# Designs tried in a protein design run: designed miniproteins, single chains, continued (2). Part 32

Each design is a single chain, and the fold is of that chain. pLDDT is the mean over its residues in the fold that is shown.

## One batch from the design tools (miniprotein)

Design m5087
Fold by ESMFold2-Fast:
Structure m5087 (fold): chain A 87 residues (1-87)
Amino acid sequence: SIEEVIELLKEAVEEAARLLKEGVPEREAFLQELRWIAERLSGIPAEELSPADIIAALERVGELQAQAPKELRDEFREFRRKLREEV
């Protein structure tokens, strides 16, 4: 559902922020979370994901950010922008 994907995006944003606080480089943090999103959306283990699965997840994030609560839209937009730069 849309609600489940919004919660998944919130979890990914929070985890990326945690990784950044721990000194993980931005590229590694955002790629890790993009793969995690792809795994959660597809049900395919992260190590078995194809590039197409990752691109599909990024596209799905873009579609669903527009449906997020207004207070989360800016965070989700910036998160997607950073994820897009890593692909």
Scores: mean pLDDT 73

Design m5088
Fold by ESMFold2-Fast:
Structure m5088 (fold): chain A 78 residues (1-78)
Amino acid sequence: VEEEATKLFLETLVEELQKALSEEEAKELREKYAKTTPETAKDFYAWLKKKLEEMGEKGKEIAKKAFEKASKEALAKL
């Protein structure tokens, strides 16, 4: 379902991004994610996208890895 796929993608993005960030930045990321509701998910995703763009090529790699991982996990739950 769309909600489950979006949740898996965001969760995987957070996991992969926090591995590439400092502990302080990873803490900020986790705090923002914990405060994210369905209504604010678009704002959180926009913030993540901006972070990934600021990281350049590394950000693109993180987004690609997160998408592939989330896709595999979604398929496994079938």
Scores: mean pLDDT 73

Design m5089
Fold by ESMFold2-Fast:
Structure m5089 (fold): chain A 61 residues (1-61)
Amino acid sequence: AERVFSAEERERRARLLRMVNAVNEAIDDDEKAFAVSNEIGRLAGAGDWEAAEALAEEAIA
């Protein structure tokens, strides 16, 4: 019963999860990878999807 999210938001969540996986693979430091992943999750949970995606992109660049 998660119909409160639009199709766009569902796609955004799916892309963000893929990016989080890429972040964990790109960052050799497990402690940093965890910190970045937690921050991405916090931003997404607060509704800051753009900031969450930007942080993930910076981490895998």
Scores: mean pLDDT 74

Design m5090
Fold by ESMFold2-Fast:
Structure m5090 (fold): chain A 114 residues (1-114)
Amino acid sequence: MTRVEELVKALIEKNYEKVEELLRDKSVLFEKDEEGRNLLHLLAEALVSEEIKEVETKQEIALLIIKLLEDYPELAKLKDKEGKTVKDILEEALKKIKDEEVKELVKEAIELAK
């Protein structure tokens, strides 16, 4: 498991102590998994994951994506092995999201990722 995958798991499990530990080295934000996906790619995919049932968790993920794009706008330029940016994944996610509050947060993230 990459540090990025471990960070996403910690966020979903609300293990904030481990999140802070993993985020001490900001290089984790630029790490890629086997498919070339960084933290923002994995968080955007988590928004439409069947494993995440709670609307509150999806809202927290969307807010974190917004914060990371505001603090590190260079992350929006990173592509996975299929050439997808976080914006591409968020636009696909927006079509599947049913909760209106999560949709509005994802729209804000898409505007920041351009």
Scores: mean pLDDT 80

Design m5091
Fold by ESMFold2-Fast:
Structure m5091 (fold): chain A 91 residues (1-91)
Amino acid sequence: NPALERLERLEEEVEENKDDPEKLYELGMEAIRLLIELASQLPDVLRGIGEQLRAIGLEYDLELNKDDPEKLYELTMEALRLAREVARSLE
């Protein structure tokens, strides 16, 4: 599953950069982009919309906390968790 492989790589990069707010922001935005992409593929349209709205909320929170590495780490890990759940629902 290429989405799960991409998520694994992103999670590894997040763990390597947990004290770098600029890199965490970039990785968080990539995780959110992947979440939106995967959520758009869900057969349950209402669930797909709900997950995309969660992703937009996380994007807003990343922008507000772009200089806070601890908060960026938490938000990025949440985006990766949601994207992984969606990716597994698409198998």
Scores: mean pLDDT 86

Design m5092
Fold by ESMFold2-Fast:
Structure m5092 (fold): chain A 77 residues (1-77)
Amino acid sequence: SRVEELKKETEEAYKELEEALKNNDVIKATAYAIRLIGIVVELELLARKTGDPRFKEAAEYAEKIHEEALKKMKESL
């Protein structure tokens, strides 16, 4: 399902961001942080269009992951 795909993309983007930070690749880490924002926006739009609460829950999860990513980037600088 699309909600499961976007949840998987959220987890994969965060893992890639963590790996980029371990390799001191700040540009790549920033690109994945931007990708996480895109996932949140898509999930919020789908939540409004479908009324399916799973999209709203996935959007809230992705937003929390994005906040964790920003915190990790600040701590790595």
Scores: mean pLDDT 86

Design m5093
Fold by ESMFold2-Fast:
Structure m5093 (fold): chain A 111 residues (1-111)
Amino acid sequence: MEEAEKLRKENEENPLPEEEIKEKLTELTEKQLEEEIKNIPEVLKILREELPSLDELSQKTVEAIIAGDAEKAAEYARKVAEENGFSEESVELAARIAKRLAEAAAKYKAA
């Protein structure tokens, strides 16, 4: 989120082609995911605290992540992204993020 905002601010000074912006946002999201996986206990705490503020489908996605249900997390994340009009590539990215977070949560709980 913070890195995406930084990219948007930088684009205000030096406008980039839309395709290049999308590629950079994808790279930033993947880097952010790696950092979140390293800090999974804190990520799970934040997700639990935010849960009551989310819509029903987003709540189901977060609950699946916290439960370590990678398949359900990916399924609900795809639906959230599709309902919000994301591109097919962004829908699959959202599913991959949710799946990896759920897998990390399951591994943390098993340790």
Scores: mean pLDDT 69

Design m5094
Fold by ESMFold2-Fast:
Parts: structure tokens; sequence; C-alpha cells
Structure m5094 (fold): chain A 83 residues (1-83)
């Protein structure tokens, strides 16, 4: 499925910046899908906070932390919402 392919790309691809990750996601998701993702993040704030705390422990720079948080949150959303 599209979601499984996107999860694999997110897991395997190296992103140098948060901007590169967002550019990639904007190329893969529609505006409606991006809106659904942001709504899911708001509804799952506790889970997002746990992911953020774990990523901060594993990465030293703010940029690396931001990339890893966004990556993990997107993967979790795709796994939950995949048909």
Amino acid sequence: SKAEELIKELEEREFESEEELFDFIKSQLSDEELKAFLQWVQENRDLVEEIAEQARKEHETDEQQAVEVTRRVLIEWLKETAP
C-alpha cells in the first residue's frame, strides 16, 4: 500500500534537516492528508510527547531531535491510519 511504502521510505531515508523532511512529506501527502496528520497529533499529544522525550535522549542537536521526532510521529500515524 502507499502507507507501507511511505513508512519504508521514512525509516530508510536520511534527512539532513527538518525542511528536507517536510518537503519530502509534502510531495507524498495531499493537503487533506497533512491536515488529518496535524489533527491526529493534537488528539495524541501524550504519545507525541513520549516520542519526543525518547528522540531527545538519543540525539544531541535540536535539528536532529526535530527530524527524528517528526519521522517517528509520522510513522506511528501511518501505522494507525493505514487501511
Scores: mean pLDDT 79

Design m5095
Fold by ESMFold2-Fast:
Formats: sequence, C-alpha cells, structure tokens
Structure m5095 (fold): chain A 97 residues (1-97)
Amino acid sequence: GDEEAEKLIKEAEELVKKAEELVKQAKKAKEQGDNDTAEKLSKEAIKLAKEAVKKAMEALKVAEDRELILRAIGVALSAIGISFEAALVGGLPLSEA
C-alpha cells in the first residue's frame, strides 16, 4: 500500500543523496589526478544508485497514490542518471551503470 511505498521512496531518496555525494567526491578526486579514488567512489555510487532503483521499483508495485507513483519514477530516473554520471567520472564502461 501507499504507506509501504512512501517508506521505500524515502529509503531510495536517501540512497540517491548518498550516491550524489560520492559522485561529487569522485569528481574532486579526478580533478586532483587521483583516478584510483575516483573509480572506487564511482563504483560505490553505482551500487547505491542500483539499490535506489530497486527500492523505487518495489514502491511502484505497491503505490496507488499518483503523487507517490510520480515520486518513485522521479527517484528511479535520478538514480539511473547518477549511475551513468558515476560511470563516466570513474572511467568505467556504461554497462557497469
């Protein structure tokens, strides 16, 4: 139901926020020439983004409220975008995203 969907969306939003912070740190490492740290942080960001997509997809299965459905879609799209950005920053194949 919607209560379960809202909980899953909130968890997914928290994972997206953590992934965004890791991408930000990875970009900083890359700018400083630390490609190894950039790759490591990017891999961690991709892992969190993939978990966020899973939670958002679970929320979509149980959400009945239109606003919760739209929030779950928005979180999933944000997580996908962050995963691709992390792959690019980390010098990883897009297949890793």
Scores: mean pLDDT 89

Design m5096
Fold by ESMFold2-Fast:
Structure m5096 (fold): chain A 56 residues (1-56)
Amino acid sequence: MLYKVTVTVTSGGPRPVGYTVTVILDERGAQTVEELVRREEAEHPDTTYEVKVEAV
C-alpha cells in the first residue's frame, strides 16, 4: 500500500517557514520519514515540522 507523506516547516530555524515536501512512499518509507523528522526536531528544537500521512 502507498502513502502520501507531506512534510511542512511550521516554525523557525534556517529553513523557510512554509517549505513543503510531498512524496509517495510505502509503509516502511512513511515510518522512516516520520522518524527522521522527529530526530531533526530533537536535534534542532528551534525548527518545527508538520507531517501528514495519507493512504493513496
Scores: mean pLDDT 76

Design m5097
Fold by ESMFold2-Fast:
Structure m5097 (fold): chain A 73 residues (1-73)
Amino acid sequence: SLEASPEEVAAAARELAADLSPEEIAALVAYLERLIAGLEELRAAETDPERRELLARAIENARAALAALRELL
């Protein structure tokens, strides 16, 4: 969630990945890379500081999950 810390999100991603094949992890990594790119575009277009901060936290958490999953490949 957006309220979770990056460390908590990384831990949850590792737990999820314990039941996934390497091919499934690779597909999830590719999906997260596209999601992060989309969130970065939304953040770049956003002018409201509160919404920019929310997007920044979402991006940080998504990147934490991505980094944790990449370590498993």
Scores: mean pLDDT 86

Design m5098
Fold by ESMFold2-Fast:
Structure m5098 (fold): chain A 83 residues (1-83)
Amino acid sequence: STRDELAALLERLSEEYEKKGEEARKEGIDEAAEHFFLASEHYRQAAEAVRAGDWATALAHLSAAQEHEKEGKEAIEKAEKEK
């Protein structure tokens, strides 16, 4: 179903941002790592809410995940400018 496909997409995004957080931590960019790990957690919680049919909770977590994704990317860009 479309709902199962959406939940699976959000679960994949959670895994992707967990990996980006681990990579940022290995590079010593702790601010980016923190934001990417929070994005990962919010994408995972959004997927769980989608599977439960709780669209309000899913939208709230998706919004939070996207904000942390943005802040993590900005932290990477800032760190790269300091090299």
Scores: mean pLDDT 89

Design m5099
Fold by ESMFold2-Fast:
Structure m5099 (fold): chain A 69 residues (1-69)
Amino acid sequence: ALTAADRQVLRQADVVRKAAEAAEAAGNLDFAADLYEQAADYIEANAVSPEAKAVAADYRRRAEELRAK
């Protein structure tokens, strides 16, 4: 189950994800991809639950989508 500590990690990563969405909206796709990767790296370094790792995988997938454009 997702722990309180992992939820806090996900909330911190979500701040970076919101910055990535703002960069994407501004047309800065390379910077947005870098921010999604930073969010995923932060989750992988600080969280242990499978649920948190799934969120990190989703952020990495989004970064790859942006780099493919």
Scores: mean pLDDT 84

Design m5100
Fold by ESMFold2-Fast:
Structure m5100 (fold): chain A 72 residues (1-72)
Amino acid sequence: VAAELSKVLGVPLSEEDAVLMYKGVQALPDHPLLAVEMFARSLGIRASREQVEAVVAIIERHREELERLAAE
């Protein structure tokens, strides 16, 4: 999942970054695009609408894996 997110955003992202992005989406479930945009901005990334939408789609596809990684 981190590799796909890295390709979309054009920056190297860790698995930990992917989990943090997923947690952001969980914190703002009614506004997933905003959650992703805010996280990208916190990393200094000015993501396009297309990039943000692609990231949300990747997170949704990998939701089960990200939930396992986020759990203690």
Scores: mean pLDDT 78

Design m5101
Fold by ESMFold2-Fast:
Structure m5101 (fold): chain A 96 residues (1-96)
Amino acid sequence: SATVEAAGALTDAIRNEDFENLEAAVEAFLRAYKADPSALEGTREATRLHMTLLLASKETVDALIEAIRRVGSKILSPEELRAMIVTVRSLSSLSP
């Protein structure tokens, strides 16, 4: 699945603090996710992405949110963009 592959690439960029490639990985992920939002449900890659966000530094999470803001406005509606940022912040914390 293109969405699973894009999630894997995004997870690797976050885990490795690869800020040079982070924006491109975010764009690929958001395009694939918008085309098929359910493709990640129940996958190992969804769990791996969530765990990577939980373990990520504040600096890495902030860089991810900024990348989502920069490229997300070209792909997502304002409501979808806000929801994605809230989701990333929620997934980077174990507190609901």
Scores: mean pLDDT 83

Design m5102
Fold by ESMFold2-Fast:
Structure m5102 (fold): chain A 73 residues (1-73)
Amino acid sequence: SARDELMDLIAEAVRRVVEAAKAAGLTPEQIRKLVFELVDKMWEAYEETGGDVEAAKKRIEEIVAEFLARLPA
């Protein structure tokens, strides 16, 4: 279903950001807060698309890029 596809996309986005955050030296507490913010933003983006999974994919990629950009170099 579209919801199951979205859940898989969210899980993969979380995995990518967590791996990058660990590599950047963030603490477990910082990673936990980051994941909470990431998940909230991805769900908000999906709600705004009215259930359009393709539009949600684009917004999720933009959100992931924004989160990756804020990590230490």
Scores: mean pLDDT 83

Design m5103
Fold by ESMFold2-Fast:
Structure m5103 (fold): chain A 78 residues (1-78)
Amino acid sequence: MSEEEAFELVRRELEREMADMPERVREAVLEGMEEEKRRGESLDLREFLRARGLSEEEIEAAHRAIGRAQARVAARLA
């Protein structure tokens, strides 16, 4: 599977995990993922989200959603 395909799988699962979150939070997380992909290097996602004005509670919720999305993708590829 290509890096692009893996990214799209994570993005789709992340959108599902964040379905009940505010649009502002979902947009910030998706922008962070696109920025990381564009840079080709790891992004400090917590700092990125904090700079976007997310609360610590929203950042932790987003981080948990990302972890669940990654776990679901890993399970699908196993």
Scores: mean pLDDT 77

Design m5104
Fold by ESMFold2-Fast:
Structure m5104 (fold): chain A 89 residues (1-89)
Amino acid sequence: MDAIIELVRQLAAKIEELVPDVEIEVEVEGNTITITIKIKGEKEVVITVEIKGDEFEVKIEGASEEEALEIDNRIAEEAKAAAQALAAA
């Protein structure tokens, strides 16, 4: 579990470097890792990502359904890019 926590922390730091005006908080509880992403600039939105073993779930709060989908897509693309950059480095 410690290796996963370290990877999550490194990913969070990389996302903060790549996406300006984003604050990321990481919380760990047992086998669940919760990543809270706060987007600043347009609107204060809290995005919670729960990692459970080989699965992860995304929960978006503070946005309409349409806005939540758009934000989720943006965060998913940035997280994927950051993960690929981390794997390549």
Scores: mean pLDDT 59

Design m5105
Fold by ESMFold2-Fast:
Structure m5105 (fold): chain A 76 residues (1-76)
Amino acid sequence: DFDKLRQKIDELIDEIRELAKELKKDDQDFVNRIIDRIRDRIKNAKTVDDLKNIYRQLKTLKTIILNRIKGEYTYD
């Protein structure tokens, strides 16, 4: 469970970083800073519940990014 959840988190981080490339530079920097903080939390994660919390935060971040991309008619 722990290892499988870590794999899902890493995959989600990669997906978020790719999606963030469609955002304006300032928003990309914001997302990258959030991801860096999350990666530090992953290094200190000791339980499956810690990873579940991180995973849910990443899913929320992905939804926010997708909504911004869809709402921005001026993005490439």
Scores: mean pLDDT 78

Design m5106
Fold by ESMFold2-Fast:
Structure m5106 (fold): chain A 103 residues (1-103)
Amino acid sequence: MIEVSEVATVDDRANVATVGVKAPSWIAPGARVEAEAIDENGNIVGKGTGRVSADGYAAVGLTGDDIKVGREFTVKVTVTNPDGSTATGEGKVIADGRAAEPG
């Protein structure tokens, strides 16, 4: 199962909120991560990409003007292996100044 961190760490200077993603054990290191932050109305308010590390984790920087501290989003994640196989997952994430870690 793809796990998404409950908190996205906001960096106002870079205009990015970083979310942590944990991939299933069958996902290879270097797999491509694509993420979309979606509000309660179904609008995409942020997007980001990353790559899975050797430990199965990825940090994804979501960029979007509506990602502000204190807001909650659904983050939808697609992870694509080098062989073209995909995994998907989603989680509810709050934008915060705290460190973001997959729980």
Scores: mean pLDDT 76

Design m5107
Fold by ESMFold2-Fast:
Structure m5107 (fold): chain A 103 residues (1-103)
Amino acid sequence: LTLKKVTQEDIDALTALINDLNNASSDEEKKAALLSLKSVIEFYVNIGNEKGAYEVAKTVLLNLKNPALVVPALNVVRSINEDIADQLLKDPVIQTKIKEAEQ
């Protein structure tokens, strides 16, 4: 049995999370959105789907419009799984996003 790992509902939920992160204006709203990101990544790691956790984290990072949230989002991933965070830091597309966020 092949488990469906990504569905339209999963994409819609991820899109909503990205919108919450991009629309967060207060420090409290930013913290709430980052906690939602943490819950999603923890879910994938806890079920043994590390590739899914990586793809969720990468998709969020690439779609963040607020550069100030890029490093906090990476810190959320690192707090859950250091290997996934290290793989993200080695990804050339993520490296470009981090460099843009530091400007």
Scores: mean pLDDT 78

Design m5108
Fold by ESMFold2-Fast:
Structure m5108 (fold): chain A 69 residues (1-69)
Amino acid sequence: SPLMQQTKEMFVLLADYTNKILDLEIKKKAAQKAGDEKAVKEYEEKIKEQDLQFKQQFNQLKQQYKQIS
C-alpha cells in the first residue's frame, strides 16, 4: 500500500540521516578535544547542511505521497 511504502522510505531516509549526523558529531567532538576551532565550525556547518537536506528530502517524500493519499 502507499502508506506502507511511505513508512519504509521514511525509515530508510531517517536511518541514513541519523548515521550521517552521528559520524559528524563524533568528528566534531574529536576536533573539540584537539582544540581545532576551525574544524569544529566546519563540522557544525556540515551538520546544518545535513539537517537542511533531510528536511528537503522528507518534504519531497510527503508531497509525493500527498497526491496518492
Scores: mean pLDDT 84

Design m5109
Fold by ESMFold2-Fast:
Structure m5109 (fold): chain A 80 residues (1-80)
Amino acid sequence: MSPVERMAARLDAVRAAALARAGALGLSRQQVMELARYMEELRDAALAWARAHPDLSDAEIDARVAAFRAEVEAKLDALA
């Protein structure tokens, strides 16, 4: 699996968990759509970065995924 594929899989797992949490919190359709768009923009940026760095270590991927998770959690808290 390439660094881009590993990054994508991990970001998609965070995204799925965030959408499940949004549903559990009772967020409106509009709030869920806003969260989805926000995560899409962050995912695109992370994957563009990964494509520029073909030799990414697992530690570097872990750090970027952690940053993505923190930003998504902050957005969820702002919407709730």
Scores: mean pLDDT 86

Design m5110
Fold by ESMFold2-Fast:
Structure m5110 (fold): chain A 86 residues (1-86)
Amino acid sequence: MSPAEAAVRDILLVAKSLAEQGVPEEDIIDQTLSALKELQRRFGLSPKEMLEIFKKQIEEFKKEHPEYSELLDKILKALEKEFGPA
């Protein structure tokens, strides 16, 4: 696992922890997007590279934590809206 892939996994674990604490879904999505944007800047990733890493990590995370699949899908859609082609 690359350092960027590991950092995305850590961000997803934080999102899971916030959901378990009853933090509102919209706040979890906003916080997760902010963390992913900061990660993109720190690692010098293009939007496309960031999306590819995130999609891979979400697929693996959903397999381990299927109960969070809906939240993870909403985070992915929000990220695609932010980094996807105009």
Scores: mean pLDDT 82

Design m5111
Fold by ESMFold2-Fast:
Structure m5111 (fold): chain A 64 residues (1-64)
Amino acid sequence: SSVTVVDADGSKAAVVAGRAVFVGGAGPGHGYALVGADIEATEADTAAQLSEKAIAAGGRPQRV
């Protein structure tokens, strides 16, 4: 299963099977990806909260 949330700047976060995949940005060349972290996430989590959980679990933001 997957969960997708959108925050106030239009950033999107998607969680697949407990793994966080966050892709956000303010336009071309401004995207970031968070991959490789297994987290517990819900639809109530914001993109920022999912990003913080992923970083805490060993995931890292990566520019895309």
Scores: mean pLDDT 52

Design m5112
Fold by ESMFold2-Fast:
Structure m5112 (fold): chain A 88 residues (1-88)
Amino acid sequence: SELEKKAEEYEKQAKAAEYLLGQVRRSTDRVVARLEASADEAFKQDPEKGAQLRAELEATRQRGDQVIADLEATRKKYKEKAEELKKE
């Protein structure tokens, strides 16, 4: 039925958001770890450069958190839409 097809489409969107969530979390964790190591090392030799890298680290964390929040909202939205169609 058309409702079953639409529910499947929403489930696919929710799964796509779930996949992207995992990718963004792993990517952000890797970048943050690299920036933390670089900032700590740079700060010992050049406090100005170390401070710049720490600012980049904070900006990276904030961007990652925002993308994760957006993807979690998208996943929830499509999962709820799929469940509502299954009740019909």
Scores: mean pLDDT 86

Design m5113
Fold by ESMFold2-Fast:
Structure m5113 (fold): chain A 85 residues (1-85)
Amino acid sequence: DEKEIKEAFAKAVESLRRWLESSSREEILRFVEGSLKLAEEQGLKETAKKLREVIDAIRRNEPREVILELLEEALRAALEEAKKR
């Protein structure tokens, strides 16, 4: 059901925001690098592109708010690519 998917996505984004607020930039970078490797192994090309944008933002010392926005885009891409499999 579309409503259940939207509610699950909203909860995932909220959990991600809380984790980002409590985690060091080094921990965030390691997590994103691991997620990128998994996305590449699974053939999630658009998700991998978005995760590289997150890594670049972390390296540029962008605010956590910008990192969250880019991670939300990566999560959205992952959900769309999952629907095609």
Scores: mean pLDDT 81

Design m5114
Fold by ESMFold2-Fast:
Formats: C-alpha cells, structure tokens, sequence
Structure m5114 (fold): chain A 69 residues (1-69)
C-alpha cells in the first residue's frame, strides 16, 4: 500500500514538473506497467512526454498506445 502510494505520487510529481497532468486510470495503468521495477519509471515518463508533446493531459489511451504491448 505505502509502496503503491509512493509510485503514484512519484508519477504525478514527474508529470507536474513538466506542466502536465495524468488521469487516474492512466496513473493506475502506468503504475501496473512499472510494477516493482522503479527503473522503468523514467523511460516510461519520457516516452509519454515525447508522445503527447504540447498536450497538458496524459490519458489512459496515451499509456496504452505508447506502453501497452
């Protein structure tokens, strides 16, 4: 529980530092993809930032299109 809360907070903070927000469903899916391996967080965030460009919101569809395989 605490570990899941930590990854959720980290994801929000990283996107917020880039002027972006992330939907709760997208947040949960991204946390699921990263799992227990926090080394995946940086690359996943970078891919999503590159994909959305000037968009201010990361959606579940963005996570699926970029990381869902």
Amino acid sequence: MVSDSSIISAIRSVFASHGKTIEDDALRELARIIGDDVSRLGPAVQRLLDYIGDSTKVTLQHVRDVLGR
Scores: mean pLDDT 77

Design m5115
Fold by ESMFold2-Fast:
Structure m5115 (fold): chain A 62 residues (1-62)
Amino acid sequence: MIPSPEALRRLAAWPLTPAQKAQLVRRELEGELSPEVIAAIAAALEAGDVDRAVALLAEARA
């Protein structure tokens, strides 16, 4: 589970493709956040925009 923006930033450093990281985020946030927010975070990770993905997660968990 990805409980925090710091955990998401660590995931971004893993030796996985952007697509694999996005799939993991979709799975871990399933049922915790709205599908629209999950899709936005996943899209940011697929684009390699880690800072945007982290900001979106932080805003959603605030």
Scores: mean pLDDT 75

Design m5116
Fold by ESMFold2-Fast:
Structure m5116 (fold): chain A 69 residues (1-69)
Amino acid sequence: SPPPALAPGTVQRVTVRLTWRRDGELVGERSFSGTLDENGRSLDEELDLPAPPPGTELEGETSVTTSSS
């Protein structure tokens, strides 16, 4: 689906918390923070996202805070 229309120049700070579980046991957690423009496009050149451990189930929670410059 298309991203929501925001005012030009709006910066969205995104925080993502990732949790990996295997057979219901917590294997790993990681938090990331990034920035998006008003169209939901990443302002970071490259995000170093780790590969999840094999055989794990991934759960994610995303929080978005909007600020105008």
Scores: mean pLDDT 67

Design m5117
Fold by ESMFold2-Fast:
Structure m5117 (fold): chain A 73 residues (1-73)
Amino acid sequence: DLAAVRKAAQEALERARKIAEDTLRSARLGAEYFKSKYENGEQIAKTLIDNAELISKGLLERAQRAAARALAA
């Protein structure tokens, strides 16, 4: 049973990593769009990518914390 919980936690962490990757990919696509549309598009694009990285890191850490708490409970 504990093994099943650990497996589910690993799957959740893998999903979080995939979301992080998708978020960065979307930010890159948005970056190209902003570069063409706005005068300061390159700066906005960089900020979007940096923010996407921060969000993805937060999601992963939250998922890790939740998994650890579930295993401890």
Scores: mean pLDDT 76

Design m5118
Fold by ESMFold2-Fast:
Structure m5118 (fold): chain A 101 residues (1-101)
Amino acid sequence: AEEAAERAARAAGEAGRRAARYSSSPVASTAAGISGSGGEVEALIYGRRGDAEGAAEAAAEGARRAGESAVNGGSDEEGGEKARRAGEEGARRAREAGREG
């Protein structure tokens, strides 16, 4: 459970960092990073409670929000698409990590 939560948390953090890199504005980049980090922290909290599924869903939500935050914060079309894909990929990885725990 804890190892699965750590993998899910890592996926959320990576999604936030990738979404931030594709953002064309500092505001979009900051929002994406915060969303990813929030999912990472929540996943670790669930993992410490032995809830791998809760950790996976918290991380997946954080990753998805990171991609959305990059788009809503004013990224260009190409950067926005890459940020959205990074968030979606991070969410998928987070859920897979929870299922393996």
Scores: mean pLDDT 77

Design m5119
Fold by ESMFold2-Fast:
Structure m5119 (fold): chain A 58 residues (1-58)
Amino acid sequence: ASVQQKIKDVYKALYPSPLANQKLRFQAAGIIQGLLRMDGENVSMNTVLNVIQQIDEE
């Protein structure tokens, strides 16, 4: 799967409902970035945040 798909899968698994505000999305992005890094995926915070925002806006 693409790194974008991995971010989406992790986000939906941890956060089944859209997050209420941008502060929570930044915190979620940090957690997801850390988890992906432990799995060997080197992803920027901005990339993770953009994917989260796209999901929450759909």
Scores: mean pLDDT 78

Design m5120
Fold by ESMFold2-Fast:
Structure m5120 (fold): chain A 81 residues (1-81)
Amino acid sequence: SLDELVKKLEELLKKVQKEVSKEDFEEIVEGIRLALASEEPSREKLEEALAKLSKLVSKETFEELKEVLEKLFEIRLKESP
């Protein structure tokens, strides 16, 4: 469900916050927001956010984030007219 995916994203972002600087964390959150929470979801912005995450976080955290973000992106695409 959407609520479960959002909760999982929030838990994963708490892990990211422990692994990266405050500045990098703010850039990551903004990138995800632009990709998913804008009126038009952007695959390009999602890929950019994932590329940054892959360099900054552990492989395990990255793989979980990628799965959750891809699922959220698919939901956003289906909700867009």
Scores: mean pLDDT 80

Design m5121
Fold by ESMFold2-Fast:
Structure m5121 (fold): chain A 84 residues (1-84)
Amino acid sequence: HMSVEEAIALAEEHVRKAVEALAAGDWETAREHGLRALRYAMTAVRGATTLDDILRAIGLAIRGMGLAFEAGLRLGEEAAREAG
């Protein structure tokens, strides 16, 4: 249903939102947007017919995953600080 261009644009939007949430210390929101970026990027990979779109989508998937992992680590650190 969604075009490759739309999926890439949504992945880029969620990467931006994840970065903004990380900067604000909102780790849960950052993780959610990172995972959404990964999801849209994977949708783009599945629909992409050009090498450029495939590489762009893979790059966004890696970034989304990395942002989600960073947020996950921060959530773990926050929980440890609250316990200490």
Scores: mean pLDDT 87

